# Designs tried in a protein design run: designed miniproteins, single chains, continued (2). Part 11

Each design is a single chain, and the fold is of that chain. pLDDT is the mean over its residues in the fold that is shown.

## One batch from the design tools (miniprotein)

Design m4349
Fold by ESMFold2-Fast:
Formats: structure tokens, sequence, C-alpha cells
Structure m4349 (fold): chain A 115 residues (1-115)
């Protein structure tokens, strides 16, 4: 189950990296600033992933960092809509949904590891 959690975390990380890259390409300074905040949170997520790989007791920290990243992406969706970029908002919402599904699978696997 540790390997399964790491696979889900890697998929989550890849989607987040793709979305961050798209936000960094924006001409909007607020979207770019949010992308920089997301990059820092993704580094924290990568550190939490390494801690979890070394000791599965760090599962809650990994899950918490994923939750923080989802919160920032939700803000990115709202900001894109505020700026009138509905195409970007819909694209980000799709990525947010995919990441949310992966996080729910991670939560389920971690609960099964504790049983």
Amino acid sequence: KVEEMLELAEKFEEIAKEAIKKLLSSEDPELRKLAEELKEKLKEFEEAKRAFEADPAHGPELIAKAEEILGLFARAVALAREKGDEELAEWLLEKLKEMSELLNEMRQLYREMQA
C-alpha cells in the first residue's frame, strides 16, 4: 500500500506541475503570484512524500499538503473567472477535480493501512 500511495502522490504531483506551468505562462500578475505560491507548496508536498516513503506514519502530513494545494487551485479557478478567463477557469476546474479524486484515493488507502 505504500507503493500505491506513492503512485497516487506522483500522479497528483504531475497534474499540479502541469497546472502550475500553465498559470506561470499567464500575463496576469495575480495568477503568476498564485503559481509561485503553488510551486512552494508543491516543494513541501515533495518533502512530505519523501518523509512518507521513509516512514508511513507521515501519511497525514502528505495528505495535509495535498489539501493545501487543492485550496490554492480553487483560488486559481475563482481568480481566472474574476479576470474573465472562463477557458482557463474550466481547464483548472478539471485539473482540480482530477487532483481531488487522487487525494480521496490517498485518504482511503491511508485509512486501510491504519486498520
Scores: mean pLDDT 87

Design m4350
Fold by ESMFold2-Fast:
Structure m4350 (fold): chain A 58 residues (1-58)
Amino acid sequence: DRKGLEKIVDNTRGFGYRGIRTALETALKEGITDRDEILSLVPDDLREVLQFLLDRYL
């Protein structure tokens, strides 16, 4: 869901996690909406945080 991803980007602008924001922006630009594909865009230490955000908004 593209709207969910856009909402995550907007709500996480305060996060100091550059990798998460870059991954979400890349997913929006490339039309990637699959959860597993989005999670693969970040290193393992950021994957838990991104998983939480995806569960929250998708």
Scores: mean pLDDT 71

Design m4351
Fold by ESMFold2-Fast:
Structure m4351 (fold): chain A 97 residues (1-97)
Amino acid sequence: MVETAREIGKKIGEALEEIIRKKYEEKAEEAKDDPEKKKEILEEGEKEVEEIRKKTEEATKAVVEGLEKHEEEIRKEMEEGVKELERAVKKTVERLE
């Protein structure tokens, strides 16, 4: 489950990076007649891709941490439920004896 969340996060990040890169490549194409402006646009694009990467990593980490905490909580509740059921069964058996 945690591995699946990391894999999905990576794929989403890569898709977002590609969308941003394509957008800046299109802007750079419009500035074909100005090599300096084209370079500036591409440099801006790389900075934005890096920012998206950082945000995706942070979001993925938060989701993974959330899933790990949720799994522990579910496990604890299940263990407590089983113990309560055991106590109920023992009391019933003692009453029938």
Scores: mean pLDDT 74

Design m4352
Fold by ESMFold2-Fast:
Structure m4352 (fold): chain A 73 residues (1-73)
Amino acid sequence: MSEILSLIEEASIAAAKAGDTETVEKLKEAGAYLSRGDKKGAVRKLNEAAEAAKKAGNDEAAKKAEEAAKLVE
């Protein structure tokens, strides 16, 4: 659990530094799903965050979000 949260935090920091508010909001939603125990919802939001980060050209945020999604499974 803490490793997943660390990856989400690192992805959020990378996205925020790039001015990518869409990815930051998706990562916040993923964290909310995790706090409710909704793994399926969390994975969906983490994958959405990764796609938003890729669209913004933020490969670091995208990679961290994808790694977090894999660990939720």
Scores: mean pLDDT 84

Design m4353
Fold by ESMFold2-Fast:
Structure m4353 (fold): chain A 85 residues (1-85)
Amino acid sequence: SLSGEELLARMRERVEANRERLEARREEIDQLVAIGKEVLKRLGLAPEDLRDPELLDRFGVALVNAYGRDIENVLLWEVVLRLMG
């Protein structure tokens, strides 16, 4: 398993490699960031808790459920990075 720092580094790499695709989905990302803020609040998590792989997984499941459809991994990672600052 990856450490939280290694996970963050990989998320940043993959997000940057997919930047053009993510720019095309900016409105969806902005919506998911807004939903993500509500999900964090509901779960009692701070944005920094997303550095923990177990809490990140729990957040991802809750975000998919709140959104009502599947979320591509790279899109989820962009949302997480935006929530963390």
Scores: mean pLDDT 85

Design m4354
Fold by ESMFold2-Fast:
Structure m4354 (fold): chain A 87 residues (1-87)
Amino acid sequence: SERERTYLDIFIAVALGQDDKAREILQKEFGLSDTQAKVVITALRQDLSDDQIRELAKQAGLSDDEIQRILDIVRDIRDVVLRVFST
């Protein structure tokens, strides 16, 4: 799907060190702030757990609702990546 392509494009950009491209996609497609996008990129690059993402996002000053949105996006990206690269 188009959304799955978006998730793959984000993951590939992060894997290639193209942080500006990953941030642009996250901001355009999901309406994330610069701070929220940086948390997502760091979570994907460092393969952070949900607890680690929550702590990083809290330190960045994000609200509980913003943290949940980041967790949902990271989960959805990982689910698509796992499905595509495990086949």
Scores: mean pLDDT 88

Design m4355
Fold by ESMFold2-Fast:
Structure m4355 (fold): chain A 65 residues (1-65)
Amino acid sequence: SEELAKEISEITGLSLEKAAELVEFAEKTKDPTAAAALAVTEYGVSAEKAEEAGKLLAEKLGLKP
């Protein structure tokens, strides 16, 4: 979702492009925790911001956190 990517961008400080990649990764894997881990390891997002983004991904995509 374009709106979800925007929200993730705002939380993480990442570009909309990178935020959209995290959304797509969570949708593909059905694992918002894996998406949060990707944000930390590949994009250098803080653990705190990544956890917040992962929680939002779980909520908006109807996935288990």
Scores: mean pLDDT 82

Design m4356
Fold by ESMFold2-Fast:
Structure m4356 (fold): chain A 77 residues (1-77)
Amino acid sequence: SAEELAKEAVKALDKGDIETAEEYIRKLLEDYGLSPEETLSLITKAALDYFSQRNDYGGAGFLIQQAKALIKLVEKK
């Protein structure tokens, strides 16, 4: 599902695996046909859920900004 791909993108970004994160973002945009805004919304929700157990919402904010930048890069290709 799109929600599962968003969770995998968050995990890849947390690990610093930018290439894998870009590929999952590409699939959300191209295979699922989501807008950049819808893709960012799903990743934001996944990031907040991912960091909720760690009480590390600062990490979530940084990761969301990185995802936003990657969405813009994928959109240009």
Scores: mean pLDDT 79

Design m4357
Fold by ESMFold2-Fast:
Structure m4357 (fold): chain A 99 residues (1-99)
Amino acid sequence: SSIQQQISDLRIQIAALYSQLVDALNAGDIAAATAAAQQLVSTIQRLIDIMRQDPSTSQDTIDAYQTIYDAVQQILDALQAGDIAAARAIMDDIIAGKV
């Protein structure tokens, strides 16, 4: 369905933005990391909004993405404070499935 295609496309976008964020964090590029994190927040919010329109998406799945959204917001806060090490630690926890 078109909703399932939108969910699939947004998940691919999120994966690409995670790679961009990780690369920027590894390079010590706070500006690039901030831009990637801002796009992640926006893209995850759009994914949550589309998933809420899909009756086959469970509430547990929506809650999991909300948790990831909150974690990416914390990455933005760390980057704004100039704390790239804190931003890396939060990102590593997301990748490891700890959030």
Scores: mean pLDDT 88

Design m4358
Fold by ESMFold2-Fast:
Structure m4358 (fold): chain A 80 residues (1-80)
Amino acid sequence: MVEEELRERVRQVPPEKLGALLDDLQKALRLPADAPVVVAARAAIAAGDYEAAKEELQRLVAALVRQGRAEEAEAVLAKY
């Protein structure tokens, strides 16, 4: 339930804020800049493919929830 609500919040984030959201999620998960999901999300944002970018960001949010860190995911998304 919480995962679905947070995924829906990602879908509502404006395109101009997707890069900042990716930076926050990358930092929270401690992922390197060359992690495949981070590279894919940044490439999608740069190409203006916001649907693909949001799908990658939803995967990052889901990863936080599965780690028992749903409160951290909610706090990150509350900025957007």
Scores: mean pLDDT 84

Design m4359
Fold by ESMFold2-Fast:
Structure m4359 (fold): chain A 90 residues (1-90)
Amino acid sequence: SKEEILKELIELAKRMADPSLTPEQRREVARELYELAKKAEGIVSKEIINHAFSAALAAEMAVRTGDPRLREAAIEHAKKLIELAEKELK
């Protein structure tokens, strides 16, 4: 259901936003988020999907480059996803 998908997106995004994760661990969660977001296209708002894809790309690039700005970008996109998804659950 849409509600179950939104709850799963929120839980994965909360895990991505965990500052204790290594870049590699965050990338693993980001890959799960990306796969769920692909399945959620047309079910949840496009803005949520866009933040999920942006978070996943930033997490992948953070591992490849070591750039801390990409770590922060991944976390901020995940936080925005949580905010939007919680509003859509109302």
Scores: mean pLDDT 89

Design m4360
Fold by ESMFold2-Fast:
Structure m4360 (fold): chain A 62 residues (1-62)
Amino acid sequence: MMDDLMSRVNFYSWGLDSLGYTDKAKEFIDNAKKAYENGDIESLKKIYDEAKEAKTQAIRES
């Protein structure tokens, strides 16, 4: 489960970076990695939701 969430955060962050939101993409990856290393599933889920929303907003503005 956590591996899937981490993979999805990386996927959305890669999408954000491709759209020019490099700093935001790095922030999501760094925060997700920290949550993953601490076994904090709730924080990782929150980061996943935030990354998904950010990518959706970036697509609308691109």
Scores: mean pLDDT 79

Design m4361
Fold by ESMFold2-Fast:
Structure m4361 (fold): chain A 99 residues (1-99)
Amino acid sequence: MTPEQQEQVAKEVEKAARDAGVPEAGAEVHGDRVTVSVPSSAPPEALVKAAEAVAKIAAKNGLTRVDVITGPLPPEVAAAIEEAIRAQGLEGRVLTPAP
């Protein structure tokens, strides 16, 4: 994937997350992976919907993995996000940055 294609996919992912109700979402594409940064204060339903939309775009563009970078979430919300990504055939992870 070219740098221009990575930037285009990142913008599509950010738009999809914002359209799902997470306006502060940011995204980066590296190789076969997209990393999405979202606030842990966003509604759980918006986070899951954003994860579904992001995973669809990633799958369409031949990516294999989505990493969601956020603050601490309830285990059930993190699991729902990971399941939404896996439903698109991708590896999904919810990660909290190290201090």
Scores: mean pLDDT 81

Design m4362
Fold by ESMFold2-Fast:
Structure m4362 (fold): chain A 95 residues (1-95)
Amino acid sequence: ASTDEDVFELLTEIYGTEEAAREAMRKMEEFVEEAKKKLESDEELRERFREFAERVRAEGTAPSEAAAAELLARFLEELFGERELAELLRRLGAA
């Protein structure tokens, strides 16, 4: 299956319905576009991103899907304040 199909199946298990899974996918897509625009226009956000990336490089990362999901969740919480989306990514990485 494609990555999008796998994500949709996991979201359907988490939310219990296909309708809720589609809504979650739509919100994730909207967030990605918003994040791109903010990174292009906001100097403070770009500086925070640099600090985050430098901190992550210093910590080192064991290669795993769970570690990648946690890293992306930390990025979303620290730079964008998106706690609900971060929690969703942690659940996907733990599944």
Scores: mean pLDDT 67

Design m4363
Fold by ESMFold2-Fast:
Structure m4363 (fold): chain A 62 residues (1-62)
Amino acid sequence: AFLETNTAIMTALGVPQDKIDAYVASYREISALRNAGAPVDKALTEKQAKIEAELGDAAPVL
């Protein structure tokens, strides 16, 4: 799956597991809210953006 593929790439690039787990958790929370048509909290969006910034070139394009 898309998320699994991106996780594998991040692992191969040497991203720490805790950063990968944080990214996956944020992605799942935001995706669940979007799929349910619910508002996405600014805190969740900022958390994901911060994680993506920390990942740099390892961050998946969503």
Scores: mean pLDDT 68

Design m4364
Fold by ESMFold2-Fast:
Order: structure tokens, then C-alpha cells, then sequence
Structure m4364 (fold): chain A 94 residues (1-94)
């Protein structure tokens, strides 16, 4: 839901000081496309550009999170600075 994504974006921005979005994604093309739509909807709702995406898998598997992040990054690499597993992104933004 867009409202939940916007709330998570605002919370993460407050924590990191960066335009970072947290998403839950599977390592599939369909999930990566859904994340691209979520990014655009958050940008439309906030009037801000998303620069970073932190990815979690539903089962919190590190390999699945990395694969999902790589799939998303290939779709958005011309517009977004980094797409990483959420834990790795939070370490880089600290």
C-alpha cells in the first residue's frame, strides 16, 4: 500500500537524513517491477526524489535480499544511487 510505503520513507528519512525507501521484495522480475511502481508513487506522494532503496525479503534471507536488490537496481540504476539489503544500506548511510 502506498500509504505504508510513504510512512516508512518518512521514518527512514528522519533516521538517516537521506531520501531512502524501505521495501519488501522477492528475487523475481514481478517483485522488482512492483518496487519500481512503489518508488514512483512515493515520489509522486512526497514530491521528493528517492535516492536509496533498502530491500528486505519476507523471510529475511540475506541471499534473497541481495538478489532482489540486484534485480531492482538494474531497473533503476540511472535514477537511484544505491539499492542494497536494508541492513547494508543502513550501515552505509550511518
Amino acid sequence: MVEAAVEQYKALKEKTGKNALRVIALPTEESAQAVVRTIKEVEKATGEKVDYVGVESPDLDPEAQREAAERIYELVKDEIKKVLPLTELLQELS
Scores: mean pLDDT 82

Design m4365
Fold by ESMFold2-Fast:
Structure m4365 (fold): chain A 81 residues (1-81)
Amino acid sequence: SLDDIIAKGEEVLREVARTRDLAVAQEKLAEFRAYLEEVAPEHAEALYTALAIAVDEILRHDVPLEEAIAYLRAAFRQIAA
């Protein structure tokens, strides 16, 4: 479901914010992409891109985790609409 995909994306953002490690971010993004190809292949590219942007906002622009999560929720709902 979309709610499950959102929850999975939020887990990635929380882990990225906790570790602040680029290698961890790359691993989690690759896992998320593989997950999307199975559960939402028609939206996989757009959903992956939105998560990658949110990850980048945390790591390169010091955006607070809660703001990145809010962006992710809005973007995922818009893509899946």
Scores: mean pLDDT 88

Design m4366
Fold by ESMFold2-Fast:
Structure m4366 (fold): chain A 99 residues (1-99)
Amino acid sequence: SMKDIDALIAQLKALRAAETDAAVKREMDDLIAVVEEAKEFSYKASKEDQELILKRVQEAYDNAKKGHASADPSRALILVGSALAMLQMFLWELKKVQQ
């Protein structure tokens, strides 16, 4: 549901606020922006695609949370950056199908 994506956006913003490394914060800002784009796509998506979007956003959040929990800025940047790249690729693919 949209409420679930809103909860994940709020949780990502909380992780970003708790982060101390400037580069990781910036990568989290980019991830949050892509999650907000994913939410916008969900409004025009089928029920099945809405569920897939939520699953992909959850996976991205889980990777960002794992990165933050590592307390290693290099590991955090890799995990947040991977989550960002994977979610961007997913949205580009989704946009290609929505003609």
Scores: mean pLDDT 86

Design m4367
Fold by ESMFold2-Fast:
Structure m4367 (fold): chain A 76 residues (1-76)
Amino acid sequence: SMEKKKRIEEILKEIERLEREFDEAVERGDYDRAIEIVKEIRKKTVELARELEDPELEKRGIEVTDALIERLEALK
């Protein structure tokens, strides 16, 4: 549907914004902020995967973001 396409486009724009904010947080050494941003990316990636009906994207998105959070925690 047109409504579903619009939701997907909005989620993708939100992920792009969060990825930019993540890069800025990491550049500043603000790992607490970077972790919070990754958690939001995780939520948006799950939402995207569900709109796309792609369970492999959901699973992989969770695994990748959880691993990234663990790495960022180790840098604190």
Scores: mean pLDDT 90

Design m4368
Fold by ESMFold2-Fast:
Structure m4368 (fold): chain A 60 residues (1-60)
Amino acid sequence: SLEKVLEILRKYNPMLAEALRAALAGRDQLTPEEQALFDEWLKRVEENAKKIEESIKKKK
């Protein structure tokens, strides 16, 4: 979930977490092309957050 991604980012990269929050607030002001790129980027961020959790589980 998006909220879970934000929590993970806040722990490992708080600056990126704030940037993501700001980007989410501004999404509706983007062009359809920029919204599509943002959605693709968000999907990649969520996938990376899940990989971080999996890595933590494997090491613990």
Scores: mean pLDDT 72

Design m4369
Fold by ESMFold2-Fast:
Structure m4369 (fold): chain A 108 residues (1-108)
Amino acid sequence: MSEETLAAIDLASAALTSVDPEALKFYEKLREIAEKLDTPEVRDLALYLTVFALAVKQGLLTPEQVAEFLRDVIERLERLAEKHPDVKPLYEEAIEQFRKLAEKYEAE
């Protein structure tokens, strides 16, 4: 795994867990994926999550928009799982964690 990918995941983890502590389990799975498969798509996903977390923290997003972003992340993870079958079980676990987060925001 590259130092750049690890740094992106750590930044995303710090940003999103400051908004929702339950996100930590997802980032543990994302790190496991990055250790087995260091791709630009994993890095891009981590940066996307960081930008999203900062937007939530700044009050720029409604709960509905938060749920929409979490659904987009799930779709991105599903596409990555299809592209990288060797690590598909880890992507499926990460997808399940995000579905739980999305459901939490949709219930608000």
Scores: mean pLDDT 72

Design m4370
Fold by ESMFold2-Fast:
Structure m4370 (fold): chain A 63 residues (1-63)
Amino acid sequence: IDEERLRELAEALSDTPERAEAVFREALAIARGLERVIGPVTDKDLENAVKFALGIVELDEEV
């Protein structure tokens, strides 16, 4: 997993460092899960992981 790229994407989609860190951690877990199932992940897979993680973090904040 390209953790540097994943962190860049999380930071780009987050308005605070705390939110970026939460999104990064969730996206990293998702991306690692994908790598175990499909093998090497693509940049698009990383983008999708970050978007999915952002949704999870937003839902957690709202409940």
Scores: mean pLDDT 76

Design m4371
Fold by ESMFold2-Fast:
Structure m4371 (fold): chain A 100 residues (1-100)
Amino acid sequence: MEERKRDAEAALARIERELPAVQERVKTLDPEQQEKVQKTVAAQTGLLTAIIEGLPLEEVEELAREAEEKESWEEVVELFRERGLERAAEAARRAAEAVA
């Protein structure tokens, strides 16, 4: 496995381990902050999955910028799907739902 893919796998595993703690914290936030956390978790999980699947760095950076401009986690998931990154989209969706 390439170094970047290995680092992305480790980061993804850390996020998955932290999701229950994030979910508990999210329950104490207002709805606007909850949506922001879901969007952030979706974007990070999707981007890490895209790196693991071998997406070039330039495309990952472009996706990161576009994801940051999205207003909801559902739009972030759709962004990955439009790019043909079905596994990244599914990972992002599961992470956002796990935090809700």
Scores: mean pLDDT 81

Design m4372
Fold by ESMFold2-Fast:
Structure m4372 (fold): chain A 91 residues (1-91)
Amino acid sequence: SKEEKKEALERTLRDLDGLIEALRNGEVSKEQVAQALKVLAGQAKQLGLDDVAKKASELAKKVAEGKLSKDQIIKGLEEIKALIEKELEKL
C-alpha cells in the first residue's frame, strides 16, 4: 500500500541519517557503510526505486574499492536521501 511504502521510506531516511552521523563520528567502518548500501540497494530495487538502487549500488562499489574520502561518502549518502525524499513527495 502507499502507507506501507511511505513508512518504509521514512524508516530508510532515519537509517541513512544514523549512518551519516556514525560515519562522521568514526563509529562505523567504510566496509560497514558499503554493506549497508548493498542492503539498501536490494530493498530499493524490490520497491521499484531503480534510481535509488543504482545510486546505492554504485556508491557501495566505490566505497568497497577505497576510492572515496569520508566527505565524498557522506555526500553520496545525502544524494540518496534526496532521491528518497523526492519519492516520498509523490506519495
Scores: mean pLDDT 87

Design m4373
Fold by ESMFold2-Fast:
Structure m4373 (fold): chain A 55 residues (1-55)
Amino acid sequence: MSKEELEIEFTKEVKAKIDAYRAAHPDASREELVAAAFKINREEWKKLDEKLKEQ
């Protein structure tokens, strides 16, 4: 896979996970959603870094 393909996958997965979190926590505060988004981004970035090392 190219780096571009991995970056596109990263963006899609981050969005999907944030959307899933919102669906599971419809009454979550803005601050909770922001904190969750940061954690999701950090975890997905780590996965992307690991995938880039495999290529």
Scores: mean pLDDT 77

Design m4374
Fold by ESMFold2-Fast:
Structure m4374 (fold): chain A 73 residues (1-73)
Amino acid sequence: SMEEKIEEVLEELERELRRLVEAKASPEEVAKVANEYLRKIVAIMKENKAPDEKIEKYVAHVQALRDRALAEL
């Protein structure tokens, strides 16, 4: 399902962000990776004709994960 694909992408994002934080990556690299995953999730949702409200909630979730990772640097 769309939800299962998004969950897999989110789990991958969380693992990548943790790796970057542990490696003491730059804020620019963290933002770049988070934005790449954001684009992937939005693309999946658009292909599945998800409503704008649902897209906005997932965008906010990805941004929160990014901001948390940036705060841990």
Scores: mean pLDDT 88

Design m4375
Fold by ESMFold2-Fast:
Structure m4375 (fold): chain A 115 residues (1-115)
Amino acid sequence: MKKTEWAERADGVAVAGKIEYTPGKEGYTGFGAVVPAERADETMERLKALAEGTAQLAGDVYKVEVEYEVRPGFARIRAYAGGSAGDEQRTNELYEKSKKDANEALERAEQLFAE
């Protein structure tokens, strides 16, 4: 519930590109966007704020990843909130799952708009 409100608020502040939000299917929440490279830093800070805020509400940790040139002139930003502070193994496991799920969801979304 609260995590959805955070996603809606960040979208309302005009984060450029397509945002994907995956509520905690396996005890994590993932956020993703593909944006023009010149907007990557701004988008990363916005998704970082969402993930950090989500982690604070749950007493969890967050991770952020930026991948440049996913398309010419575009960057993919991924952020995740989940796991427990001090449980690095579980946090890394949830991050890798979040990254895989976000990639799959983004590829499906790109296919819906391109194909």
Scores: mean pLDDT 56

Design m4376
Fold by ESMFold2-Fast:
Structure m4376 (fold): chain A 107 residues (1-107)
Amino acid sequence: SSKDEDYQKGIKDAQSLKTVDEAIDLINKALSKDVRKNSNYIDGLVTGAIRKWSRELRALRIVYELSMHTPTTPDEYAKRVRQALDEDRNGQPSSFRDEFTKLMEQL
């Protein structure tokens, strides 16, 4: 399906990059477009980036895992991804950590 093609393209595009900063910039650029039309590509970019830079993209990984358990809109997900990327770029702790901890305690 076109959804699967967009998702796989996102993974490949993210994993083709040399640095985590380039991956953050590419995701932010994709988020600046229509996030509802590009949701599968953005999901692929996020997945590919987390797999390649798992140590650097800690806040992004928390947002990604939260999205798997808690329903959200594409616009809200995009907002959370932007915040997580800013946190990862600046070496700040995840603002979503407490939400994630509460979710894990309920599972």
Scores: mean pLDDT 87

Design m4377
Fold by ESMFold2-Fast:
Structure m4377 (fold): chain A 73 residues (1-73)
Amino acid sequence: SEMEKSLKALEESGKKDIEEAEAVRKEHDDPGSQIRMLFAYMGAFDAEGAKEALANLNVDWREWSKRVLEEAR
C-alpha cells in the first residue's frame, strides 16, 4: 500500500538524515551543525535527541532572543 511505502521511505529518510547530521556535527563544532541535528531529530520524532540538541543551543537562542526583544521596543 502507499501508506506502507511512505512509512518505509520516511523511516529510511529519518535515519539517513540523522546520520548525515551526526557526521556534520563531528566535523564542525558550530551552531549551524547543532541546528542541523535538531531538525534531523525533529523530523524523526526523536524527542530525546531534539532536547539534547536544544540544550547545546540554549545559550545562543536566549542571547539572540533577548537582543531582538530589547531592540524591538
Scores: mean pLDDT 64

Design m4378
Fold by ESMFold2-Fast:
Structure m4378 (fold): chain A 71 residues (1-71)
Amino acid sequence: MPVTADVEDVRRSTPEQIRDAAEAMARLAPGRREELLRLGDQAAQAKAAGNYEEAARHVAELANLLLEASA
């Protein structure tokens, strides 16, 4: 099942916290490490630009990729 991210969670987090979350996910799914870190960087960049909806979309992509790697 695809997951959606909460825009408010993205608004409250820092770009560094988003990258840290992607690193934690990459440890759980090392076969997807490069993709997870890329999505984390894209989410952090969107957050830094003030584009919270775009950042939330990338965070949702991170969560869905982790779920796919776990299936």
Scores: mean pLDDT 77

Design m4379
Fold by ESMFold2-Fast:
Structure m4379 (fold): chain A 99 residues (1-99)
Amino acid sequence: AEYARAFANAGQFDLAEAAINLALKKDPNSPEAYIARAYLYFLQGKLEEAKKDFEKAIELNPDSPYPYIEMAYLLKVQGKFEEAEKYLEKAKEIDPSLK
């Protein structure tokens, strides 16, 4: 997610997406690649595409709090505060050290 943000901020969204799509073609079960692509979609305002990729990351690694946190942030941007709170509660269940 973090490297994709830096790459996207350089104004190279198409190249970043192509690189992540190539990584996913090589390994379709990489939760990190789905998180990175979801973050690129989110930065572009493609919220439904971002949501699907975060959901796929959760499916592939349900023990990571990070895609739950990112999903909650996306839902808050959409005004879905009650749904966002449920994702934050799930993240805290996985990692109790989270606020």
Scores: mean pLDDT 78

Design m4380
Fold by ESMFold2-Fast:
Parts: C-alpha cells; structure tokens; sequence
Structure m4380 (fold): chain A 66 residues (1-66)
C-alpha cells in the first residue's frame, strides 16, 4: 500500500521543524529529491523505510541552510 502526501516547507526554522515532526507521526517521508518552487521546498511522503527519511531530512536541511 502506498500513501502520497505532499509537505510544504520554506527556509524558516518553523517550517523545517514542522516537516521533521511529520516524519515521526505519519507515513514515511521520502522523495527522490526535494523540489524547490518559489522559495519553498516540497516533500512527498511515501510508505518507505526510515533510512529514506533520514537521507531526505539531511538533504533538505543542507538545501535550506547556508
């Protein structure tokens, strides 16, 4: 079974923390690569292993940090 949920986050710490919280409470968050549109970062949640979630989280943080 697959569940796809789109999460929207921007460069603010609040958005990052909200997305990270969702990783633990809902379906696994994973995507081949995060999409940046109009200064916002979009994620896709999919039922997948926690290893995928860890990688995505690190990639997002790197993309949004300076």
Amino acid sequence: MRTYTRLEMDKSQASIEAAEASLDTGAALVAEEPIVENGKLFFTQVNAGPESRGTLRRTAELELSK
Scores: mean pLDDT 49

Design m4381
Fold by ESMFold2-Fast:
Structure m4381 (fold): chain A 100 residues (1-100)
Amino acid sequence: SFAEKVLELLREEARRQPDYREELVAKYPDPAELLEKVDTQPPSFVVVLDLMAMAVHLREHRPELRAQAEELEERAREEVEELMKNYPELVKKLYESLLS
């Protein structure tokens, strides 16, 4: 799906930004805190990037938390789908930007 393509590009972007991931992990040492924060916020690409960045960190450094990484990735997919419904032009612009 188009959402899966957007998520894969954001996952790649998260892998390219180790400093961003380090800052995010310092801010949310428990991944559950990030999920709670996301549930209180309107959908945004910053939220999707945060979820994917945390998932990348967990998969690379915390293999015992694979289930939590999968939960973060699923929540990121739901955010992208919501953004596609409400703001399809913004999703298209993000996708084009990530291909640059």
Scores: mean pLDDT 82

Design m4382
Fold by ESMFold2-Fast:
Structure m4382 (fold): chain A 116 residues (1-116)
Amino acid sequence: SGLSEEEIKKIMLEIVDALKSKKELSSIFLLPIDLSRFPDWPKVVDNEVSLSDIENAIKNGEITTLEELEAKIEQMVENYKKFFEEGSVGVLLAEEFEKVARELLEEARKKIEEEE
């Protein structure tokens, strides 16, 4: 791509901000799972990742590509699908979140291609 690492970082943070702005969809993913409410979560989920963890990883340079961002979002979604039952509110929200995130990532990729 013709974009700098700093420009890619800005694009990734804009995607995260867009997801955070959709509060009804994103609020359950913003922070690590509430272990007082879901004490069995660590028995099922080995790699906990929240949207705040992803945002911090982008800011700290631990996530540097759209592919790495996508992989972390997919991990977060799969954690919810693994823990909650199919058709539950948690799974339905995870599936909607994944769809919205994929749309934002695809739009970002198209804009990057147009700048090359």
Scores: mean pLDDT 86

